# Ledger of designs, part 4: designed miniproteins, single chains, continued (2)

Each design is a single chain, and the fold is of that chain. pLDDT is the mean over its residues in the fold that is shown.

## One batch from the design tools (miniprotein)

Design m4107
Fold by ESMFold2-Fast:
Structure m4107 (fold): chain A 81 residues (1-81)
Amino acid sequence: MQKKIEQAQKEIGQLSIESVNYNDKGDNKKSRDYIDKASKISRDVGLDKKQSDKTGQYVLQKMKDADFGQRASGLIRLATP
């Protein structure tokens, strides 16, 4: 269970980073699609409401606390193996 949550968080993070990258390029529709994919992954993994909300809030809050462009760059570097 915990391992699936960790992997879902990582995938949601990656999709959120790509969403921000597309937003920076002016592709708001693609940015939106990536956010929707992240939401579906959270739901499909069968996470508890609190776990799903916390995962989404964690990623989005980090992006909100900083400029989207700047945060995307930082998260990309941290997310890449």
Scores: mean pLDDT 61

Design m4108
Fold by ESMFold2-Fast:
Structure m4108 (fold): chain A 81 residues (1-81)
Amino acid sequence: SSDEMEKLIEGAVEMLLSLAEGASSDEQAVAAIVSFLRHLRDSGVFSDEELRRLAERVLERLAERNPALARLFGQAVDALL
């Protein structure tokens, strides 16, 4: 259902944010997040619209914590999606 997919998206967002927090640099954080998003895309777990929504949610949450990291992630997502 839509509600179940939204919960999966929220869970994926929290996982990606945890990966970013565990990184030793903004470049490593972006690489880890992009790698995981690429894996999700290749696995077919999410539709293109769901993957875009996931990326938007990650951008929103990163912008609250680290605007510079959010900018780098946004550039990487534009190249990926």
Scores: mean pLDDT 78

Design m4109
Fold by ESMFold2-Fast:
Structure m4109 (fold): chain A 93 residues (1-93)
Amino acid sequence: SAIELLEKAIELAEKAIEAARAGDLETARRYAQEAGRLAVEAFELLGDSRAAEGVRTATRWVLDALDRGNAGAAVQLLEELRRMLERKLEEAK
């Protein structure tokens, strides 16, 4: 189930990026928040509490950028979050 949680978190992060690029920051925020929650759960299930804390921090930075209306910063931070999740997925295979 950790693999499935990571795959879903990556999908949601990609949807958050698309929404942010479209200027739909409220939708981007919902997807980013859900992606972060699932990713934290997956990292904890994989026994990586330190990396789970890193995901919590990265998710907070994304949400802060969106709340400030900074779509450009939010997209960059979401792309970094997506790369973290993709690396963890490859590691977990």
Scores: mean pLDDT 89

Design m4110
Fold by ESMFold2-Fast:
Structure m4110 (fold): chain A 81 residues (1-81)
Amino acid sequence: DVVKRILQALDGAIEAARRGDRETLRLYVEDLKKLSEQLKDPKLREAVNQTIEDIERALERGEDPVPLLEQGKKQVEELAK
């Protein structure tokens, strides 16, 4: 299940971000990009892609990505119901 793999990657990304482990966070972002390409639901794909864009922007700006990751996870969970 691609959605379950995305949720696992988001959980890993949240944990990495909370530790300040930017390299591990970037690896999870790359995993999310690959998994998003496997999504057939356009709303789910848009939500995942938006979360990726928000995280990449936050990292570029030196902002905390944790709230964006938590919001993205909640959106994916709601859309996957």
Scores: mean pLDDT 87

Design m4111
Fold by ESMFold2-Fast:
Structure m4111 (fold): chain A 62 residues (1-62)
Amino acid sequence: SASAEEALDLANALVGRREYSLAAVTRELNTPGLDPAKSRTRLVFASKRLLDAAAELDAEVA
């Protein structure tokens, strides 16, 4: 879906030095035999959670 693609692009840009974690998650979610729709949903959720964690860290450090 469009939202999944946009979330992935945004997360990839924001992750920067954490790109390995996002790449590893994407690789595992794309394991042969998995439902692509479910993989996309999980990727979007992971991306959102990563973004929330970054915002929380920034607030706690401030």
Scores: mean pLDDT 56

Design m4112
Fold by ESMFold2-Fast:
Structure m4112 (fold): chain A 108 residues (1-108)
Amino acid sequence: SAADQLLAQARALNAQGDALFNAGDYKGAVAKYSESIALALASADASTTADVALESARLINTSSDNLVQSLNALGKTKEAQQAAQQGVGDTMWAMSKAVELYMKPKIK
């Protein structure tokens, strides 16, 4: 599905961010984690199954935490605080999407 493809791309971007962070390229890590969050949000929005939406929410939470750490490593404390608030909101929204999909009847 489109949601599965977006989630796979988001996971690859998160992994790229991790590699850059571990290499000390915090600016590069910020870019990859930000892209990962955007695609994970798109995956949650496009999802028709609770499992994909939940996995998207988990990835948003992980990539948002990593984004905050990367921004703090760059000394961008204000941007890190804003990213932390946004990450909580984005994760909660994606989790709400997963709950909604789980509660919808599959057979009418």
Scores: mean pLDDT 90

Design m4113
Fold by ESMFold2-Fast:
Structure m4113 (fold): chain A 105 residues (1-105)
Amino acid sequence: SSLAKQRRGKAASADPLTQAAVEIGNLVFEAVDAYLNGDLEKAEELYQKILELVRKHLTDPALQEAVEKRIKEFFEKMKTMSREEALAAGADLVRFIAEALRAQA
């Protein structure tokens, strides 16, 4: 409640969907770093957290299904990617998620 009041007091307020996109983006790149460093347990934990945030903030079932499928495909493909490919694919995934969040607003 106090954080919501502080955000409403700023003319350039990040809306809840923009905040969700930033948080999910941070988790995607943290998961990429964990995976590339061989921390598969941390990568799996971050994967589950990303799915939880997508389910929380995407209320449209078709957009939720499309985003969850894209996330799952990304994590499967990451097993065969170089660091450069994984970072580029991660950036594409973050843009896709941000677009899906905006599409429901």
Scores: mean pLDDT 79

Design m4114
Fold by ESMFold2-Fast:
Structure m4114 (fold): chain A 70 residues (1-70)
Amino acid sequence: DIEKAEKEVEKYVEELAKKAGLSEEETKLIKEQSIDLLRILLEKGVPIEEAIEESKEFAKLKVDEIVEQR
């Protein structure tokens, strides 16, 4: 279920960004980018569980990138 996968990734990004002290705008951007990646992976035939894990790892790297730039 793609909708459940999207919600799982969105929730992960929201929790991770909140812990890292990101703004609402930064959180929204990372959510959008992570969901876009999820959709691209699914379109390429990546299994849903693997696509979720890859999208979560991407989100973590993006959150860390923003924190390191400060």
Scores: mean pLDDT 84

Design m4115
Fold by ESMFold2-Fast:
Structure m4115 (fold): chain A 70 residues (1-70)
Amino acid sequence: TAEKEAYGMMGQLTSLSLGDPESGRYIREMAGKSKTPLGARRASESGVLGSQLGDPDLARRLAQQSMLQS
């Protein structure tokens, strides 16, 4: 579906933005394992925020927390 394709693209963009391949991979995995579209979106948003703050660890923690809340 278009949503699934968008999630994949967001995961790749987040990985590129973080400058930390492991955090980007983790965010993509959390988005892929999420059973709800909201969870995947929140994980991507958290990754972007962490990237802008220059904190890949924060991005990973926020992505995990967002997935659990969904």
Scores: mean pLDDT 58

Design m4116
Fold by ESMFold2-Fast:
Structure m4116 (fold): chain A 96 residues (1-96)
Amino acid sequence: DAKSEVARKMLEAAKEIAETPVEDSGKVIEEKQKELEELLKKHNLTMEEVLKLLEEAFKQGLKALADLLGISTATLSRRIREIEETLRAKRAEAAK
């Protein structure tokens, strides 16, 4: 459904932002924010509604979140790990 589509797009945006160099991340964030706002308007949804859905799915565990996004738990685990590793590396560089 529309909420699952927006949630999936948010995960894709988070991954792309994580993979983007810090110097370029601001532009990518702005671009992804505009894409998400346009998708939300198309489906008459608010960011708050999608975030609440993600929070509820997260409370039910990794399988529930993966089911919401329409991906396997293995794929979701890998994407979360990639995002965490990339953000950790960026934080370490920013601290220098």
Scores: mean pLDDT 72

Design m4117
Fold by ESMFold2-Fast:
Structure m4117 (fold): chain A 61 residues (1-61)
Amino acid sequence: MIDSLASQIQSLGSQYDSLTQQANDATKKGDTVTSTKLTNQANTLRDQMNDYGDQFVNAMG
Protein backbone atom coordinates (compact mmCIF):
# COMPACT_ATOMS: atom_id res chain seq x y z
CA MET A 1 0.00 0.00 0.00
CA ILE A 2 1.04 3.64 -0.47
CA ASP A 3 1.53 4.11 3.30
CA SER A 4 4.07 1.25 3.34
CA LEU A 5 6.07 2.81 0.50
CA ALA A 6 6.07 6.20 2.27
CA SER A 7 7.34 4.56 5.49
CA GLN A 8 10.08 2.73 3.59
CA ILE A 9 11.18 5.93 1.81
CA GLN A 10 11.30 7.76 5.16
CA SER A 11 13.37 4.95 6.74
CA LEU A 12 15.79 4.89 3.79
CA GLY A 13 16.07 8.69 3.96
CA SER A 14 17.10 8.48 7.63
CA GLN A 15 19.72 5.84 6.77
CA TYR A 16 20.97 7.98 3.86
CA ASP A 17 21.34 11.03 6.14
CA SER A 18 23.25 8.93 8.71
CA LEU A 19 25.65 7.54 6.08
CA THR A 20 26.17 11.01 4.56
CA GLN A 21 26.98 12.45 8.00
CA GLN A 22 29.47 9.63 8.66
CA ALA A 23 31.06 10.16 5.22
CA ASN A 24 31.44 13.90 5.94
CA ASP A 25 33.03 13.13 9.32
CA ALA A 26 35.46 10.71 7.63
CA THR A 27 36.34 13.38 5.04
CA LYS A 28 37.09 15.91 7.81
CA LYS A 29 39.46 13.35 9.39
CA GLY A 30 41.18 12.76 6.03
CA ASP A 31 39.91 9.16 5.86
CA THR A 32 39.19 9.15 2.13
CA VAL A 33 38.81 5.34 1.94
CA THR A 34 36.07 5.24 4.60
CA SER A 35 34.43 8.38 3.15
CA THR A 36 34.29 6.80 -0.33
CA LYS A 37 32.80 3.54 0.98
CA LEU A 38 30.14 5.37 3.01
CA THR A 39 29.33 7.62 0.03
CA ASN A 40 28.88 4.54 -2.19
CA GLN A 41 26.54 2.99 0.41
CA ALA A 42 24.57 6.26 0.61
CA ASN A 43 24.28 6.35 -3.21
CA THR A 44 22.91 2.78 -3.17
CA LEU A 45 20.24 3.81 -0.64
CA ARG A 46 19.42 6.91 -2.72
CA ASP A 47 18.90 4.72 -5.80
CA GLN A 48 16.57 2.48 -3.76
CA MET A 49 14.66 5.54 -2.51
CA ASN A 50 14.27 6.75 -6.11
CA ASP A 51 12.86 3.33 -7.09
CA TYR A 52 10.34 3.44 -4.22
CA GLY A 53 9.56 7.07 -5.09
CA ASP A 54 8.76 6.11 -8.68
CA GLN A 55 6.46 3.35 -7.40
CA PHE A 56 4.74 5.86 -5.08
CA VAL A 57 4.20 8.38 -7.92
CA ASN A 58 2.90 5.65 -10.26
CA ALA A 59 0.49 4.45 -7.54
CA MET A 60 -0.89 8.01 -7.17
CA GLY A 61 -1.33 8.47 -10.95
Scores: mean pLDDT 80

Design m4118
Fold by ESMFold2-Fast:
Structure m4118 (fold): chain A 76 residues (1-76)
Amino acid sequence: SELIKQLEEITGRKLNQEQVEKVKKEVGKYKEELIEFLKKQMEQLRALGVPEEHLELVRIQVKVALGSEEEVEKIL
């Protein structure tokens, strides 16, 4: 889990199983809000006539950030 690794790196401590489960639940909610925001931004970029080649680069960046190709398909 990229987020858990990043949190352990930032805080300098390892998370226990209970904390990992709580973080995953919170991240799930945050991801839904982020996906909704990104979908709106993508729609705006398309309306502004941004080239498909540039949209494809944004898609790749979003896929890396979300860690899921399935979630990217919902946005793009």
Scores: mean pLDDT 65

Design m4119
Fold by ESMFold2-Fast:
Structure m4119 (fold): chain A 104 residues (1-104)
Amino acid sequence: SEEELLEYLSEEQRENLLKAIEEYGLDVAKLYAYAEENPESRKELLAYAEAIWLSLTNEPPVPTFIFATGLRDRKSKGILAAAALGAKLAGHEELYEFLLRLLE
C-alpha cells in the first residue's frame, strides 16, 4: 500500500513527497522543479518523477539513473519506495512490482 511505501522514508521526506503528490500529481516538469527546491528529499522526489516518466514513455524493466542508485545501495530504500509509488500512481503495474521486489 502507499502507507507501507512511505514507511521507508523519513518524516521530512514523507511530508515533501505527500505534498508533491497533492500539489503536482504526475506533472514531471513541476516535480523536477520541486525536487531542486527540497535538497533533503531531492533523490526521493527525483525517483518518483523518473518512475512516472518511465511509466508513460518506456517498457519495463528499463531503470532510470536514480533507480540504479537505489539498486546499488540498498540503504537507500527510500529512493526505491518513492519510485515504486510513482510507478503505481502512473498505472505501471510491472514496474511497480519490480521495484517492490527490490525493497526486500
Scores: mean pLDDT 77

Design m4120
Fold by ESMFold2-Fast:
Structure m4120 (fold): chain A 87 residues (1-87)
Amino acid sequence: GAEEAARRIAEGGRLMGEGAEKKDGTRFTAGGVRMVGGMTEARYLLPKEEAKEAIREGGKRGTDLAKNELGKKAAKSAMEGALKGLE
């Protein structure tokens, strides 16, 4: 459901933050893949409005959890791109 998608998106953003902080491109990429996976899950499994809300909530939480500027910027950019794709 929406909560699983939002949680997955948030975890992806957190991992991107950790990868950026540790200068670990593999971890950064894994976080991005997890975030996109959660957004894709929301987009294809939820009604459009619920998908948008899950992406906004998960993206905001992931951006907050990223803890560094590069990770925050990447997570926010991914969230905004996904939301524009649903417009």
Scores: mean pLDDT 83

Design m4121
Fold by ESMFold2-Fast:
Structure m4121 (fold): chain A 78 residues (1-78)
Amino acid sequence: SRLEALRAQIEELRRRAIELDTEAAIYEIRLTVLDLGTEDEEEDRKLREEAERKREEALAGRAEARARRAELEAELAA
């Protein structure tokens, strides 16, 4: 049924948001480690830029998953 399909999609989006939150946390830890500094400032800069980009991508994906879940929860409540 449509209600069962909506509930399944809501649960999938909830799981996706958790996975993306974990991914964002991993890159946050990576950025913290890079802040401790190393002898290769240019390589550290590249690694920082990559980690920041991937963190932003994960946070954006999490926001999209949460927004889509809210839309489906509203459909389920109607």
Scores: mean pLDDT 85

Design m4122
Fold by ESMFold2-Fast:
Structure m4122 (fold): chain A 87 residues (1-87)
Amino acid sequence: SQEEIVEEMRKKIEETKKKIKEAIKEAVENGDSEEEIRKKVQEILNEFAKEMVPLYESLSEEDQNEVLRLVHEAIGEVEEFAKKELE
């Protein structure tokens, strides 16, 4: 069902957010450059987009808007995390 797809996407958004935060934390601890951190994050995001876009396109406009809101919230959380870790 559409609700099951939204819940699966919600789980994948949270999993991807966790993966990005862990990748940033590990890279900072290892003394990696900002460029290396950005590259690693971009690779995670590319895999996420590849998996998520077909699922997103199968949803109603209302459910698409909910998923997009969740993605935007996750982006904001990751950006704040990165800002604190890179200071």
Scores: mean pLDDT 85

Design m4123
Fold by ESMFold2-Fast:
Structure m4123 (fold): chain A 96 residues (1-96)
Amino acid sequence: EREERLAKLGEEYFKKALEGYHPFYGLVGIDLLAEAKPEYVPLFVEAVRTLLPLIKRNLEWGEHVAKLLERVAPYSPEARELLEEVQKIIDELRAK
């Protein structure tokens, strides 16, 4: 129930980000989707993949998304793979 409502709000915020609204909507969407039940994990993974170009050069966003992926990783091989990709981006941004 709560998780389903959070997933719906996350999807709405994610769609607003894709429509050109402030990037903060994308981050809120990812946060809400990360609290969703395992059945919503594919939607969360797709949201992160779609927003990846927007977080590619932002260390704070990358670190935040990595923490969310770590929470979802036990439920999705795709989330584990995406976590490795985001971690490489973080390492590259930290390398100066």
Scores: mean pLDDT 69

Design m4124
Fold by ESMFold2-Fast:
Structure m4124 (fold): chain A 84 residues (1-84)
Amino acid sequence: ASVKVLSVEMHRKPVKEAPSSYNVGVTFESALAELAKNKIVLFKENGKTVAAMHVHEVQGNKAVGHISYGTLDMTKDITAELLE
């Protein structure tokens, strides 16, 4: 199931863009089922993968991790799902 991404943070500050190789905190509209440490989250715009994050920690509807691929642009409508 896909959930909407509400915000992305770097160094505890909201940002509009998070490129690959950066550590980020991501807040989801609802909890991603089976979200856990060492899982990969795929970020999608209109069903197309635009970025991926390796999860380091989960805090309710928030995940902290490293952007391993692409760029997360919060000016777009971004959804998230787990890599199966």
Scores: mean pLDDT 83

Design m4125
Fold by ESMFold2-Fast:
Structure m4125 (fold): chain A 104 residues (1-104)
Amino acid sequence: MEEQEKVLKIAEVVEKALEADGRARPPGSPGLTPEQRAALQRIHEAYERAKAGQPVDVEEVLEAARTVLRGLSPEAAQVFADYAEKLGLPELAEWAREVAERQR
């Protein structure tokens, strides 16, 4: 289904952004908030459902991705934007650019 493909793409964008965030953060820096970690867990669960061909809620996954995005470094938000554009998710790319710009 189109919804399952969208969830897989959203999860890929979030994964790449978190890899970049981990590299940008100094050792001992606070990580994601409990709310952002819960959102990330929701994305992981949706990814597993999508891989299994199960029904997924794209809007719920988009909200979760937006919650994670708010906790990312400017460097990670830029990676999020670049991957979202590359995978054809322009709304996510726009949200990520706004986050990167506000942290100037």
Scores: mean pLDDT 78

Design m4126
Fold by ESMFold2-Fast:
Structure m4126 (fold): chain A 112 residues (1-112)
Amino acid sequence: MVQLSEEEQKEVVELVVKLIKEIAEEMGIEILDIKVLRDEEGYPVVIALLRASLEKGEELAERLQERLKELGLDHLAVFVIQLSEDLTAIVVIANKFAGLTQEIGEEILKLS
């Protein structure tokens, strides 16, 4: 994994948020909320709450991953979490093998 500077991490967060909005608009998916958090180590976490099924959320995540690879940001992990039949969260994290932490999961549940 490539380690990003703090300034580069801010630019990456802004880009990820922009891409999520663009892809959601292309797919006709309603974005209910977007939160940008930092984990205990200071790494950015982007959480987007979507009015979408798991299937549509997975399609958005796949498109996002493809766009990130084209931009050389394939070190970012994208996760899809179904909250209900029509509510899905997209979580984007940097440099995390373990994926979602309990803290991130609790924040996502507060969005629903």
Scores: mean pLDDT 75

Design m4127
Fold by ESMFold2-Fast:
Structure m4127 (fold): chain A 54 residues (1-54)
Amino acid sequence: MSPTQLRVGRLLYEAGYVDRLVTDSAELAPAVQRAVREKGVPLSDIGDLLLAAR
């Protein structure tokens, strides 16, 4: 997992968008999909978080 992907996983966890810290790159896309679908997080908020992780 790249440092950027690790930062994305941590930011998702710190924002409360995921219940567990994502440490596997294959789990990042499913975690984002669950945040949008199950927690109602706007795609724009996810986009801003991904930009902040760069």
Scores: mean pLDDT 76

Design m4128
Fold by ESMFold2-Fast:
Structure m4128 (fold): chain A 76 residues (1-76)
Amino acid sequence: MTEEEKEKLLKEAEEYKKKADEHAKNVDDPENRKQALENTRKAIEKVAKLVIEYGDEESQKDAKERLKKLAELEAK
């Protein structure tokens, strides 16, 4: 549970978020919207995994709840 490992995962999550944002900029194309959503999902999943694996029990509970809320948003 080193801070360096946390930073690595956070960097990867941020990269996926950047890709999602770039695709979201061109909302003209439906395909770009699809890719933006997929990349956003991947970034969020990576952050949640990091918290679940290296976080404290309370942080793990929080991350699990956020994941559930994201799944609910997807259903809507």
Scores: mean pLDDT 73

Design m4129
Fold by ESMFold2-Fast:
Structure m4129 (fold): chain A 60 residues (1-60)
Amino acid sequence: MSREQAEKAVEIMAKAAGLELDEKVKQRMIDYVIAGDGVVPSVEEIRKLAEEARREVEEE
């Protein structure tokens, strides 16, 4: 999938999960969606991915 499609998917997922994402966390989640070959995660998986991405951003 394209990066533009992944970005829109992440925004839709974040809205569905009730999450507000920092730009760095959003970029990390886009990378996860691309790596997952466009598989749409569940709301619970989205929340886990957001928490993991936030941890990774803090470690950088």
Scores: mean pLDDT 71

Design m4130
Fold by ESMFold2-Fast:
Structure m4130 (fold): chain A 75 residues (1-75)
Amino acid sequence: PLSQGPVMVAYDQVRSTADRLRNSGRMSQDQADQVISTFGQRVQSFQKNFPHVPDSVQTVILIRSGNSLVNDAIK
């Protein structure tokens, strides 16, 4: 499905950022797991409410949401 493309790109970006921060000691494993879990819930909610949003727009929205979660976790 078309919605799998933007979700996968966004997940890869968020996981890459969380992994980098975990490797540098700026984020614990628990914080990384929480970020990915919460991000998954946000992705599911977005897909339920906005299934017909264009892929490029979905990618931008999901990446911004993931970056917000990462920033909140490292406070």
Scores: mean pLDDT 77

Design m4131
Fold by ESMFold2-Fast:
Structure m4131 (fold): chain A 83 residues (1-83)
Amino acid sequence: METLRQRLLRAGMEVGILQISAWVGRRTNDKVLLQKTLERLQKVKKEIQEILEQSTDPNMKKQLEELLKDLDLIEKELKNALK
């Protein structure tokens, strides 16, 4: 059984990987990579929302909300790059 803190740390790492994948996809104009990164981002967003629903720690909730804001920015960049 994984703790909410361990799930938060993994989610943060996954957001970092998504940022790198989005950067590479934009730099190389790789539409397939950009689309796959967008699909992975939606799954990470769901996981963070589930952790938020289970969390009672205000500091953890603030960190999760910041990660969701970072994901919203990445999502907008990916959608713009896929036009």
Scores: mean pLDDT 85

Design m4132
Fold by ESMFold2-Fast:
Structure m4132 (fold): chain A 85 residues (1-85)
Amino acid sequence: KEKEKEEILNYIEKKIAELVDHINEKLGNDEEKREKVRKYLEENGQELSDLVQQLIEEDDEKKREELKKQIDAKFKEIFDFIDKV
């Protein structure tokens, strides 16, 4: 159980690190673009946060796989938004 929780946390940490790196590479020091991304994350981040919380609390392996797919899709939406800014 504990080892599975560690794997989930590592997965989330990697996703967050990838997002931070992508923001830094695409936006640099552009404050206007960073502000647009910040507002997008405030407005759309709740669903991702809810999915992450569900993943951390989920004990069923198949449901964890489905949640990871949904989380991956939400991160992709965020990356796609950043690429359009």
Scores: mean pLDDT 82

Design m4133
Fold by ESMFold2-Fast:
Structure m4133 (fold): chain A 61 residues (1-61)
Amino acid sequence: SFIDELKEEMRERLKDVLSEEEIESFIEMFTQLLASNPNWSNEQKRELMENMVNYVLSVAE
């Protein structure tokens, strides 16, 4: 599914900055936000993923 593709992209992009457990927790947060917004378009869902990933990458140290 489109959502599974977004989750895989999140895992790949975060693998060098977060632990596997942290990545799965982050994906759980993403999944909960999507569940709270069931009427969002695929573009809005990707935008959420991009914003979440970019936030982590900007603060990762």
Scores: mean pLDDT 84

Design m4134
Fold by ESMFold2-Fast:
Structure m4134 (fold): chain A 70 residues (1-70)
Amino acid sequence: MEEIERLREKARELLLESSSYGVEAIHYAALAVANREEPISEEYLEKAREYNERSGELSKEAEELREKAK
């Protein structure tokens, strides 16, 4: 039981972290659009992609842990 509880807790932590990265990705994508005529826009697009990729990775890891906890 404690082992299953630990898996669920870790999955929740990963989902929260994934959500945080997803919000950052949206934020940087919005900044890129707002600054599309400026050189900084390219850097914002790169950051948006990095955060989005990390969000997806964490979400997949969390789902795998949730399946193990069922």
Scores: mean pLDDT 82

Design m4135
Fold by ESMFold2-Fast:
Structure m4135 (fold): chain A 74 residues (1-74)
Amino acid sequence: LRLTVTPEKARVGEPVTITASQPADFTVTDEDGNVVATGSGTSLVVTPQKPGLYTVRATGPDGEVAVGQFEVLP
C-alpha cells in the first residue's frame, strides 16, 4: 500500500488530495490528534480548516498501513 498526498504543503481552505495504490480506509488527523476527515476507497479530498501538520493513516484490505503527512499554512 502506497499513499500520495498532493500538495504536501497547502493553505487553509486549499484542497489536499490523498491517493492510495489500493482501496483503503483513511483517517486524517490534525496536529492535536483530532480526526478531521475519514473515508474509504482509492482517494480522499480534505480541505483543512486550520494550520498545522496533518497526518493521514490508510489501512488496506489485508491490514497494511501506510502513513502520509501534509503541512497547512495560514
Scores: mean pLDDT 78

Design m4136
Fold by ESMFold2-Fast:
Structure m4136 (fold): chain A 77 residues (1-77)
Amino acid sequence: MEVVTLNPLLAELLGAREMTAAELFRALLQYLVDNGLLAPDGVVDLAGTLLGEALGVDRIHLHDDAFWQALAAQTTV
């Protein structure tokens, strides 16, 4: 598996500087669940959250390909 390097704020929030894409996906979903940010419809309101600051967005749809493309742009292989 390819290891990706997280941006500094994401690394701080998720507790690791480097992880696989699969680990990043799981860590992000766990963060959303643990902080009560994951809605049943897949809409995530990040306004005023540290994760929103780390990703540079205020709202995402977890089923939107654009979100996952933006997340990939915040990492390097």
Scores: mean pLDDT 70

Design m4137
Fold by ESMFold2-Fast:
Structure m4137 (fold): chain A 77 residues (1-77)
Amino acid sequence: MAAEENRIRETILAITKEALRREKELGRPLSVEELAELIKKVAEEHGVPVSMEKAKKIAEAYKKGASEEELMKLLKE
């Protein structure tokens, strides 16, 4: 797998892990806005900068139950 593909996958896994951790601590699902902010932060930490508009799109897909593969495709766009 290419280094870029690995970075995207690792970023999505990190986002999912952090989202689940926060939802467990809060006892509720994250809002689209909370999830978008988390996505932007984690993606930047992994060297995959994203706009807030793109982060919101990924957040909406995540809340609809999108697969890891679907989230990776959105992050690559």
Scores: mean pLDDT 81

Design m4138
Fold by ESMFold2-Fast:
Structure m4138 (fold): chain A 60 residues (1-60)
Amino acid sequence: SKEEGFEKTIELMRLTADAEERIVEVYREGKAKGLSPEEIQKKIDEIVAEHEKRRAEILK
């Protein structure tokens, strides 16, 4: 594989790990604050949308 391919793979892996940690934090904080499941899901959906957008930027 090309060096750029390896670098992009590592960047995508780090991006995914960051998004996963943010989702866990949103769930934990949301429950602690007494947010509804709907509000927690909305925040998770925002993180997923941002992750998809950043992933697309890396893959151009």
Scores: mean pLDDT 84

Design m4139
Fold by ESMFold2-Fast:
Structure m4139 (fold): chain A 70 residues (1-70)
Amino acid sequence: EEKEKILEEGQKKVDEISAEGNRKADQAYAEGKAKGDLETARKKVVEIYRESGAKINEVIKETNDKIKEL
């Protein structure tokens, strides 16, 4: 049960980071489309997803480290 709780908390954090990244990416793309600058919008989207990926990797590492302590 403790291991399952740690996994669930980790997954929730991953889901939250992913949802926030998707929201920011959608906003950046919409703004770029409205301004007619899709090239800059695409670059911002790539950067947003790269940052989200890095945060997700940190959460996964922390979650695995906590499980090893059980």
Scores: mean pLDDT 84

Design m4140
Fold by ESMFold2-Fast:
Structure m4140 (fold): chain A 75 residues (1-75)
Amino acid sequence: KKLSEEERDEIRLIVLETISTKKLSEEDEKELNELGENAHELSDKELVEKLIEILERVDKEAAEKIKEIVKKAEE
């Protein structure tokens, strides 16, 4: 289970849209930015799991979109 470059780009765009459109707390914004900075050091599974955890709190629609991308990547 490895995400393609295109799937990673789609996930990145979803996260950027959340940051730009949703009123995030300073803590949630910091967690998302730190996750982005360390993305290259994390496995795709770890990155997605952490990202979904944050987005479930701040933007459930974005979390669902990312879950759908990951599900397609597994098939």
Scores: mean pLDDT 75

Design m4141
Fold by ESMFold2-Fast:
Structure m4141 (fold): chain A 95 residues (1-95)
Amino acid sequence: SIEDFLKKVLEIASKSDEDRRNLILSVTLLALAQIQYRRGLISESLLLSVRDAFLETAREVGREEFGREVEERLLAAKSDQEIIDIALEEIERIA
């Protein structure tokens, strides 16, 4: 569920340094934005702005390749649950 996902994200983020925490929260925002876009709740331009912000965060912390891999995996996702599962797996790799 989204609630279980967010509880796990907050647990991991609370134990992380600032750079890892920023990256973790950026992945979380991207996953949630992609779900909202799939539901017709936000514009494509807003989703692209969130993706750009995520990729910039990844670049700034020296994880540009990781950022591209995460974006590619999330774009390939076919359901809200798959987006959540991918995001959580990648967040656990950051920690």
Scores: mean pLDDT 88

